Designed miniproteins, single chains, continued (5). Designs and how they scored, part 71

Each design is a single chain, and the fold is of that chain. pLDDT is the mean over its residues in the fold that is shown.

## One batch from the design tools (miniprotein)

Design m18616
Fold by ESMFold2-Fast:
Structure m18616 (fold): chain A 71 residues (1-71)
Amino acid sequence: EEEEKQRLLDFLREKGADDETIERANSLSLEDQRALKTAVENEGITTSEQIDSLLTAIERGRAEGAAPPTL
């Protein structure tokens, strides 16, 4: 659980995410963190700006009633 979160945060750092983005990702639920990692990997996201946009979209999607992440 905690190891999975740390692995995700390390992965985001490798992709160039800044400390603010890392802290935001760390505040997500484990389900949302898994969704973020899957999207970054599947869409080939490699910039901190793209990661930040995706993170914002996940946060907004959850708040606006998007279906819960099932992966």
Scores: mean pLDDT 70

Design m18618
Fold by ESMFold2-Fast:
Structure m18618 (fold): chain A 66 residues (1-66)
Amino acid sequence: PVVVASGFPSVLSLTAVALAGIGLGGKVKVEDGEPARVTIEAPSKEAAEELKRIAESLGAKAEIKY
């Protein structure tokens, strides 16, 4: 599954989500634009759900593509 996160309130929240994606074994792509976007190819459904939870807890919008 792929997690797409955007609408980050700060660079720190974007960085935290990207690092969480790497830590959970995902393939992370950061696209610096308006809005800035982080795309994570998650290794499992559990990793995708955890990444969505982390992103939303940091004030970002996140969706999972199965």
Scores: mean pLDDT 79

Design m18619
Fold by ESMFold2-Fast:
Structure m18619 (fold): chain A 66 residues (1-66)
Amino acid sequence: EPVEKAREALEKGNLDEAIRYAQEAIKAGHKPEAYRVLAEVYRKMGDEEKAREFVQKAAELIEKEI
């Protein structure tokens, strides 16, 4: 549910809300999904370096568990 709320906030342009729900998703164990949301948030904020960093983190977690 926190991941869904983070994605919905991102779609509505509520970037602060999206970050908050993504952080809750991380605490709930949904790190790859939460990192993908954070990457999109930072891309919309114009922070290309942070966006790339979170894309990398999400990919590395998925890679290590598969």
Scores: mean pLDDT 78

Design m18620
Fold by ESMFold2-Fast:
Structure m18620 (fold): chain A 63 residues (1-63)
Amino acid sequence: SEGEKLIEEIRRLAKEGKIEKARELAESIPDEVIRLVALAEIYLEEGKYEEARELLEKALELA
């Protein structure tokens, strides 16, 4: 799906250390659940596991 491709691009940017660009792309996602998952992926790549967990829990509640 288009959302999955966008999440993969965001993950790649985060792995390259392009956190600001990755975050801008994630925040542009109109679907709330997909946006939360994308933002969580960025936090996971930064090693911010608690922040990632909070976003994933919110995504699960909305799914």
Scores: mean pLDDT 84

Design m18621
Fold by ESMFold2-Fast:
Order: C-alpha cells, then structure tokens, then sequence
Structure m18621 (fold): chain A 75 residues (1-75)
C-alpha cells in the first residue's frame, strides 16, 4: 500500500538523517583532532573539503527522499 511505502521511505529518511549526522560528526571530530595536533594546513583543507562534500551528498539524499515521500502522500 502507499501507507507501507511511505512508512518505509520515512524510516529510510530517518536512517539517512542519523547516518549523515554520524558521518559528519566523525569527519568534524577528525578535523578538530588534526587542528589540535597541528596537522599541516593541506590536511586541514582536505578535511574541510570532505565535510563540505559529505554535507552536499547528505542534503541531496534527504531532498530525494523527502520529494518521494511528498509525491506518495499527494496520491
């Protein structure tokens, strides 16, 4: 049913939000450790880029899931 499909997508969205937050927390923690231990600026820049890339992928995934849920709810 549409209700089952919506429930599965909402669970997927919840899991994506939790997983995305965990990944971003991990990357941010690694960046803070790099700064704390005086890593080269290139290492810090790479860490910042990885966070930005992860944020973009996370936002795109959430938008895709939210749009599909909205589409099913409109049916």
Amino acid sequence: SNEDRIASLEEGLKNAKEGGKSTLEYLKERLELAKKYNAPQETIDEGEKKIKDAEKKYEELLKKLENEIAKLKAE
Scores: mean pLDDT 85

Design m18622
Fold by ESMFold2-Fast:
Structure m18622 (fold): chain A 88 residues (1-88)
Amino acid sequence: PLSEEEKKKIKEEIIEEAVKELGEAVRETVEKLLEAIEKGDLEAYAEAAAKLAEAAGLGPEAYAELARLFARAGLDELAARYAALAAA
């Protein structure tokens, strides 16, 4: 089990890796996405995911990158969900 501080560091790493690959425009959207997931707010999650795709201008490619980042962080449920969005 991870401490709350360790979980925060992992979220920050995910955000920084997403920004490195997709640019600064996705920072706030990825942060909101991770907060929505942590709170279990599926509605906020869906809204943030849609905005991320739009902001990145990559659509399915943006979802695929997030799925890869979540998988590397051991967030298997999030990785699977983003992989499904990328395939849609």
Scores: mean pLDDT 70

Design m18623
Fold by ESMFold2-Fast:
Structure m18623 (fold): chain A 57 residues (1-57)
Amino acid sequence: MEERERATEESVERLRRAGAPESKIEEVREMGESGAPPEEIRRYAEEVASEVYLAKL
């Protein structure tokens, strides 16, 4: 669905900007392809972005 595709694309872009490793970006793409809800995709991306941010501190 469009909502899931948008959530996946936004999440991927967010992770790229945060400097997340490609493996984590790929996980987000796989969630979208597997049919995960948009909310779950966004929440996972937020967790990954937070982990990346903390790792830089």
Scores: mean pLDDT 78

Design m18624
Fold by ESMFold2-Fast:
Structure m18624 (fold): chain A 77 residues (1-77)
Amino acid sequence: SMAERRARAAELIEKAGVYAALGRLEEAITLLQEALKLASDDPEAVALIREAIRYLEEGRIEEALKLLAKASRIVSA
């Protein structure tokens, strides 16, 4: 169901945030790529996750974490 997909996307985003905070960027990005597939129906969440991936690739961890927090709230609502 859509609710199950959104709940799983939120779990992946939250887990990705933990990995990113620990400096485990490859694992964080992989989780966010899976979250993108599950949140594809939510254009605001998709945009935030894509920008967060870009910030992680640039090493801009704090900015990425702020975007992930916003994305998690959107998919959890």
Scores: mean pLDDT 87

Design m18625
Fold by ESMFold2-Fast:
Structure m18625 (fold): chain A 78 residues (1-78)
Amino acid sequence: SNAEKAIELLDQAVEAAKAGNADEFSRLATQAARYAIEAGKLTVEEAKNYALRLSKAALDGNVDEVEKIAEEMKKKIE
């Protein structure tokens, strides 16, 4: 399902963040948000707010915060 794809892509985005791969993180997080919207689990506005929080945490090198935000998103998508 689109929800399962979103969760898988979020897990991959967290791993990219842990590896310091900013381009891969951005690509995976964007795809996860799109699948979550298509699944009807996030609105466009919710996805935008999560994207801003994830980008801030990733730019700060705060992997723990990236993981926390990803878990919040996964809970919303479930």
Scores: mean pLDDT 85

Design m18626
Fold by ESMFold2-Fast:
Structure m18626 (fold): chain A 95 residues (1-95)
Amino acid sequence: MKMEEAVRVLEEVSKKLIELGKKNSSQSYIEIGKKLLEAAERVREAKRNKDVELLEEVKKELEELLQLAEEGGDPETVELLSESLRAVEEALEAL
């Protein structure tokens, strides 16, 4: 995956989590989705500036969100966050 694909995955996962949050009246899902939209913008900035450190920060934030989802016992959110983390990791390897 390239950085552009990482942005798309983050935006798609964000949309799914926000929709799940609205459907289940879960503020935590909506907040996670919003953080993923912010992460997507940071990946775009990292691509423009060739900022590897910014991509590493995005990866760290996704790892933290994934841990919280695991602790919450939410397999759907865990799967979506794992997909997002993988896309960012592949973008880092492609630099």
Scores: mean pLDDT 82

Design m18627
Fold by ESMFold2-Fast:
Structure m18627 (fold): chain A 107 residues (1-107)
Amino acid sequence: MLTREEADAFLQRIADAVGRALREGKSFDEIIEEMKKVADEFAKKLTPEERERLKAIVDQAIKTGKELKAQGLSLEEAVRAMLATMARALQDFIDTGELVEVPVVKP
């Protein structure tokens, strides 16, 4: 089962990869691909059930970012919302064993 320490380390790796991609001038789609790479590497250490839940969390975060970007948010704002959505869902999963369905927050 995922530990809080493993979840926190994963979130830090995602934040670092996304921050680097933003500094390198990568597009939103390229930032999503970098996030997926970090998630795929982390998933190798998980059970099949944990991998499915991680995929759902990542997919929800990406959906949130895409919807906010479509609503006219800047790349940086959409990425921050995406990271916050993922962090919240993953922390709630670790703390309660439940996935939190976070609705898209309009700016």
Scores: mean pLDDT 78

Design m18628
Fold by ESMFold2-Fast:
Structure m18628 (fold): chain A 56 residues (1-56)
Amino acid sequence: SLQQQIQAGEQVRQAVEAGRLDEAARLLQQSWGLSPEEARREAERMARQLAQRKAQ
């Protein structure tokens, strides 16, 4: 459901913020049906965006 995807998105953000990219990728696979490669790329993209925000 949409609500479950919103909650999963919050968990992904928290995992990325904690540096747990493997957990973030796993959540992306489970909640959005991404392939392992797609999930890895998305988790890395999120991590880069957070790092850039902090570098302000």
Scores: mean pLDDT 80

Design m18629
Fold by ESMFold2-Fast:
Structure m18629 (fold): chain A 112 residues (1-112)
Amino acid sequence: SNLIQQAIQLLSQAIQLLQQATTLAGKISPALQKLVQEALQLTQEALELLKKDGKSSVQEVIKLVEEAIRKAQLALRMADSGTSPTAKQAASLLSQAIQLLQQALELLKQAL
């Protein structure tokens, strides 16, 4: 499915941003790093499942992406409360990752 291939690309891009955000979060706080790592893991699980099972996995992938968005949004709120350049950069990466995850979610819902 073209929608599934587009969702795979968006999830892959979100993973790269979340990996960068994880590194920066580690310099800010353990709690922030944990939330970003959880969002990253959920996104990686969603991507692996979608690549393996395609359209038949879409309902489960949607749940994983929704939870990843929730974790990333909590992480964004923590990063936005910081005043350091590192916190601002982490917030920017998290905001971009959330946007990509939300775009992937809309494509996945259309693929149902």
Scores: mean pLDDT 93

Design m18631
Fold by ESMFold2-Fast:
Structure m18631 (fold): chain A 69 residues (1-69)
Amino acid sequence: GPSVEEQLEILKKLVETLEKLKKMSDEELRKILKTVEKLDDSQIADALKNRQPALDKLEESLRAILEKL
């Protein structure tokens, strides 16, 4: 399996990706959700409405895991 060092690098990249997603505009995210994930307009609206608190909680969890490694 991957080494501890490789696992740390993956985790760091996930945190960086999450920070980029948090900075993404609602319009950019709508395009991705509609084109890549093929979500309908109601699913996109729900995702955008709950986006910031969900992303904040996920970031906190990922950073806590990274600090313990």
Scores: mean pLDDT 72

Design m18633
Fold by ESMFold2-Fast:
Structure m18633 (fold): chain A 98 residues (1-98)
Amino acid sequence: ADEDTRIAIEAEALTAFGRMALWLGDYELAEKLLKESIELAEKSNHPRRNQILSEAYTALGEVYAKQGKLEEAIEYYQKALELDPSNELARKNLEKLK
């Protein structure tokens, strides 16, 4: 529980840093940080595990979409919605790509 909470916080921080790298146009750093967030969150049994993973996959989809890698972006948005069907950002981003 305590360790799972710590891992969840660290994963959310990595997703936030990945989004910052994306906003700065550093797609390589963004992808690295977001993949580290996913790897870390997968090791946690925290109650918010699926929500944390969904947010990280959504951000990773945005990284690929910004690079014109639309098939990979669609896959990540679909994965985000499988983990958290209430993720409005992933749903809206997926709808824009059809």
Scores: mean pLDDT 87

Design m18634
Fold by ESMFold2-Fast:
Structure m18634 (fold): chain A 62 residues (1-62)
Amino acid sequence: FAKELLESVKKDIDEAAKKGDEEEVREIKEASEKVAELDEDEEMSKAYKEAAEYAEEKLKEL
């Protein structure tokens, strides 16, 4: 479940990055960071943290 979530969020990040929408990528990163801090499920929290790190990597390319 957490793996499927991470893959889905990464796909959203990739699509935003392909459009050159730096603002959307940044918003996904910030939302993922916030959810990671608030989620009581460690697996889900870790998945969102990885998604935020992936978004940060994409922002460096933009």
Scores: mean pLDDT 77

Design m18635
Fold by ESMFold2-Fast:
Structure m18635 (fold): chain A 58 residues (1-58)
Amino acid sequence: SAAHEAGFRAGYEVGLKGGTIDEGAKAGHQAALDAGGSPEVGRLAGTIGAYEGIKKKK
């Protein structure tokens, strides 16, 4: 979904930049709202994205 894609991307970018999983979740929530989708889906996707971004940064 658009909310999932936007949330994951936002969280992933947060993780790559050295942010936290919580910051990624919040970014995913907001990205989902901006995309017109579910903020809860965006928050979850942002959490996953941030985790993946953190792994990639190392």
Scores: mean pLDDT 85

Design m18636
Fold by ESMFold2-Fast:
Structure m18636 (fold): chain A 64 residues (1-64)
Amino acid sequence: DPRLTPLEARIAVLLGSGPRSVRELAQALGVSPSTVTRHLRNLESKGKVVRLKDGRYVLNPNAG
């Protein structure tokens, strides 16, 4: 997706395999939790991801 940064595109790929926490994404991407949180907020504002009640994120099933 040309509207995503490289890091946001990698987050989307990782979430395609199932819901993940900020900590799991930070570990997989080799970045700080604060960096992941900033990009997740951007993705959520774009309707690409949804925050679950337990604090994990998932790809928005209506984002197609």
Scores: mean pLDDT 79

Design m18637
Fold by ESMFold2-Fast:
Structure m18637 (fold): chain A 60 residues (1-60)
Amino acid sequence: MLEEARKLVEKGDYEEALKLLDEEVERIARNYQAGKISSEEASKRLREIRELREEIRKAL
């Protein structure tokens, strides 16, 4: 998911990239609640999403 979002940012498809990031946030939350990922892994992924969202914000 993050890799696909990064490719969309490179192409200038910011709206689609933001949609994928929103879907990834929901997936991370579900996987964390289900015990499939650690709190450290969830925090790391959420941080990467925040950084990419900030990159998109600065590009707009």
Scores: mean pLDDT 81

Design m18638
Fold by ESMFold2-Fast:
Structure m18638 (fold): chain A 78 residues (1-78)
Amino acid sequence: LSEEIREEIELAMAELAVAASTEGELKEVGLETVREIGKLPREKRREFMKRLLEALKLDEEEALKRIKELLEEAREAA
C-alpha cells in the first residue's frame, strides 16, 4: 500500500472506531474531530489521530474533555 492509501485507511478506521465505541455527545464531537483531522497536513494528521485514539481509551468525561481540546487544536492547525 502507498502511504497515501494507508493514511486514508487509518482515517476511515478511526472514524469507524469512534462510531462503534461511542454514543451521544462523545460520538458527535469524536466524528467532527476525525473530519477536522482529515483536513490537516500529513504530518499533523498522524499526531492528531494518535491523540484521538488514545483519548478514546479514557473514561467518558475525560475522553470528551480531551477530544474537545483536540478538536479546537485541529481547527486552529487547519
Scores: mean pLDDT 78

Design m18639
Fold by ESMFold2-Fast:
Structure m18639 (fold): chain A 61 residues (1-61)
Amino acid sequence: SPEELAAIRARVDALRAELVKLWKEYQAETDPEKRKELWKKIEAIHDEIVALSDRGEALAA
């Protein structure tokens, strides 16, 4: 549905904005343990973006 596609797009845009914030935090962080936690968050968000993008493509077909 157009509403579902719009919701997916809005979620992907929000997640991409969060990735930019986390990436900046990761590059500024000097504590190895905190960097590891930030990297886990980055990977989790990246995986969610991929899954949402795949769903969006399937719905648009």
Scores: mean pLDDT 86

Design m18640
Fold by ESMFold2-Fast:
Structure m18640 (fold): chain A 63 residues (1-63)
Amino acid sequence: HMEKVVQLLEKAAKENPSADIYLALGRKYLELGEVDKALHYFRQAAELGNEEARKLIEELEAA
């Protein structure tokens, strides 16, 4: 069911992009072990002003 959730979130991001949707996508890709994709979406969320996404980027890049 995680694959289905990611697919729905990607569709939502394409139709109405928001920091919350990008943050959710990043978190789901982290759960799947897809760190590079998670970082991509966290950067998009941070660019829209999401402070939590910015902190997650710093943590992942320090690992």
Scores: mean pLDDT 80

Design m18642
Fold by ESMFold2-Fast:
Structure m18642 (fold): chain A 55 residues (1-55)
Amino acid sequence: SEIEKVKEELKEAIKNEDWAGFAEAVRRLTELLRQEGKSTEEIKAEVMKLVNEAL
């Protein structure tokens, strides 16, 4: 799915210290999750989870 691809792009950006790519991946993931009806708090939790997984 596009969501899974963006999640992987976000993790790769963190590992590569590509902060522009990270910012774009967060923006795209936020749009996709919001379209699925996720709240701002749920989106924040998902981003934080992905950041912790990439570290």
Scores: mean pLDDT 85

Design m18643
Fold by ESMFold2-Fast:
Structure m18643 (fold): chain A 81 residues (1-81)
Amino acid sequence: MAAELAARLEALAARLRALGLSEAQVREILKAAGIFALEELGLEVPEEARKRAEEVYASLSPEQQALYEEARELILESMTR
């Protein structure tokens, strides 16, 4: 992973923490973003992982969903470039 991408993901994690989310919640959000990125690339995703990602996304506020989408785009870019 490029240093710039790692720094941007850490900045997103810090913003999620600033919204009152715990480290465990931040990890679940970033994991869900990664799961959706894998699915978009046509890779096999376990049913329980996809279900958990859907539940995480549905539990987010609009502000948290915006940060989630930014994380998903960063992960997709790292996997396709």
Scores: mean pLDDT 76

Design m18644
Fold by ESMFold2-Fast:
Structure m18644 (fold): chain A 55 residues (1-55)
Amino acid sequence: MEEKKKEIEEERQFIEENKRLAEQLGQSVPGELIRREEEVQKKEEELEEELRKKE
């Protein structure tokens, strides 16, 4: 569980960095990054829900 939480956090940082880079270049955020961000958000919510249920 801790390992998965850390992976999610690292993925979020990677996405955030790339979004900032695209913004600095005046480019649209790639759809792949948007999709990955949505997946990370969903995983984070699922993890929070599971932690609540198992406590």
Scores: mean pLDDT 76

Design m18645
Fold by ESMFold2-Fast:
Formats: sequence, C-alpha cells, structure tokens
Structure m18645 (fold): chain A 69 residues (1-69)
Amino acid sequence: MPVTLRVVFPDEETAEKADRLITRYYLEGKVLGSKRLDERTLLITTKDLEAAEELKRELEKLGAEAEIL
C-alpha cells in the first residue's frame, strides 16, 4: 500500500542533496511520485511503508525533517 512522507528542508543545499536521493528512489521504483507544497516542503509517495521508513532515515541523515502520514 502506498505511503506518503511529508518532508521539510532547512535550506536549499539540503533540498538539492535530497533531490538526488529522491530521484534515485524513483528510478528504483521505491518512490511513485512527489508534490511540492512550497519551496521547503514536499509530499513524497512511496510504494510501501518499508520504502517510506528507509527514505525517512536517509533524509533525516541529510538534515531534513520527515514525517510518515
């Protein structure tokens, strides 16, 4: 079942690093899509909860805030 992450970036540099990570997850079929709410906030839809938890950990390691909805 698809799961949505809300991600907030503290700065543009973190957002750029995260964009490369999210693109990789998209190419691996783990991310199904994303929607930008504002300049700092993304909603990311993952294929399942496991992909959401994995991506959340990687994004938090980069300094972003991530919440599973």
Scores: mean pLDDT 84

Design m18646
Fold by ESMFold2-Fast:
Structure m18646 (fold): chain A 56 residues (1-56)
Amino acid sequence: MSEKEYEELYEKVRKEGLSGNNDVLGLYLHATGLYGQGFIDEETAKKLLLEGYSLL
């Protein structure tokens, strides 16, 4: 999944609501993966994690 695909998925979940806790876990794991691959910085990864948690 690319950063753009992640952003599109996040906006969809934000607008349509959570289909379950697995969506938040998926967003968290993918943000962590993007950070580990160097596509996003630590600050961005932390922001995405906190935003994902706020959707709970």
Scores: mean pLDDT 57

Design m18647
Fold by ESMFold2-Fast:
Structure m18647 (fold): chain A 96 residues (1-96)
Amino acid sequence: MAVTDADILRAMARIQAAVGKLLASKGAYEEAAELYERAAELLREAGASPEEIGEALANAAEAAAKAGDLERARELAREAEELGDLESAERAREAV
């Protein structure tokens, strides 16, 4: 199939999330949170499912909380709840 703009945005989001996961594994939680938030934005632009967007937001909330930014973590958890993906919303809430 031909590559679409949405396919490129999803691929970019996956790369951002993978780098975020690597940074989080090394304790770079502030940088990990930023990359997961960027992944969520790219997934929104791609028209991705609430599940995909929610997963990125939940990962961002967990990283933000571990970085000590509880306000940012709560904002990200609220965004996940607004998507209606209950699993990702619960995971993001548990991070704070």
Scores: mean pLDDT 82

Design m18648
Fold by ESMFold2-Fast:
Structure m18648 (fold): chain A 63 residues (1-63)
Amino acid sequence: NEDAHRSGEAAARAGAAGDYAAAATGGKQPWLVGAEESGRKAAEAGRAGDYKAAAEYGQLAHE
């Protein structure tokens, strides 16, 4: 899934840059969305090279 790969890479890059808020909520405040756990998992999976899992967690963090 090309979309999964792109989303996983974006989450991994945000996590690597230390921008956990962007990784967790796509730029929204994590506390308002309540999806920060999914975003953190997306960044973690991306760092492990599991872009499929990173994309899935990124979708959960979106809303």
Scores: mean pLDDT 58

Design m18649
Fold by ESMFold2-Fast:
Formats: C-alpha cells, structure tokens, sequence
Structure m18649 (fold): chain A 71 residues (1-71)
C-alpha cells in the first residue's frame, strides 16, 4: 500500500540528507576543477584530499540510497 505518515517522514529526512550530500559533492567538485587549473605542489595535495572527501561522500550517498530502498 502507500507509505505511512511515519515512513513518509523518514523518507523526507533521507531525501534531505541525500540532497545535502549531493550539494557538498557538487561544491567540492567545483573546487577540484579550479585547483586542476594550477600545477603547484600545494594544489596537487589539495586535489588528492578533495578526491578522497568526494569518494567518502559518494559512499555515504550509496548507504542512504540503500536505506531508502529498504523502506
């Protein structure tokens, strides 16, 4: 049947978290593209850090998608 009110509230909470993480990924990817325009050692170190953060956020996003699928 249709989702209960409690299931709808949980779904909206999960959607909110997913949108927040997507926003963070997009902001970091934008910063990453700007840093890629530089050949400095400092920029390369920051690129590696940002790529790691993006990967961690993408893993969290997949976990939240699985949680939504289990509703």
Amino acid sequence: GPLSEEEKEELLRLIGEILRIIGEILDLERELEELKKSDSKEAKEKIKELEKKIEELKKRLEELKEEMRSL
Scores: mean pLDDT 85

Design m18650
Fold by ESMFold2-Fast:
Structure m18650 (fold): chain A 65 residues (1-65)
Amino acid sequence: MTPEEKAKKYGENFAKKLTEYLKKQGINVKSVEIKVEKLPDGSYKVTVTIETDTGTRTYTFIFPA
């Protein structure tokens, strides 16, 4: 598994758990977007964007090279 694939997998797992948590709180999730970018230093930036009835939330994680 490449570092990029590992970073994407973690973003997907985070999004899944967060979606379950929000539903348990009574918040409707409209869409989930996961973006993985390779940074100039070789690390990976994972951005998870969750769109809900109450607004849009964005979470950013950095994974080492």
Scores: mean pLDDT 81

Design m18651
Fold by ESMFold2-Fast:
Structure m18651 (fold): chain A 59 residues (1-59)
Amino acid sequence: SELDVLVEALKSPDPDAQILAARRLGELGGEKSREALQKALKTATDPEVIEAIREALER
């Protein structure tokens, strides 16, 4: 599913892939998206990735 692909992309070593995945998960919303974003936020180190996840969680 799109959700499963996006959750996997959040674990990508590519920050651009993580940012795009975070934004799309924010658009989709829902419990699974929120859980994936929260988990990613705890391990993210790139400032742009952290900002994208934070913004996605505010939707």
Scores: mean pLDDT 83

Design m18652
Fold by ESMFold2-Fast:
Structure m18652 (fold): chain A 94 residues (1-94)
Amino acid sequence: DARKQQASQSLQKMADYYYELSKKSKDPELSKLLSQIGDLLRQLSDVDIPSDEVAKMAGLIIRAIGHDLDGDKDGVIESLQQLVDLLQQILEAS
């Protein structure tokens, strides 16, 4: 019970964070991807996500951060698109 509530709150906070990033982005493609991630994370806040899928989400987020630190915008966009695809698959399976 406590863990499920904490996970839901974490996903909601993460969604809010991605919406903020979307609003601050001047790149239309990046802004759209960040907004889609926010929408999907908000929809997933009421869903029990399997630990294996949580690990995949974390891996894609780390990959996106790595590309951003390297200044690789194409790598950021690719990683965020893969995250959108994964989140949609998790939502459809729930």
Scores: mean pLDDT 81

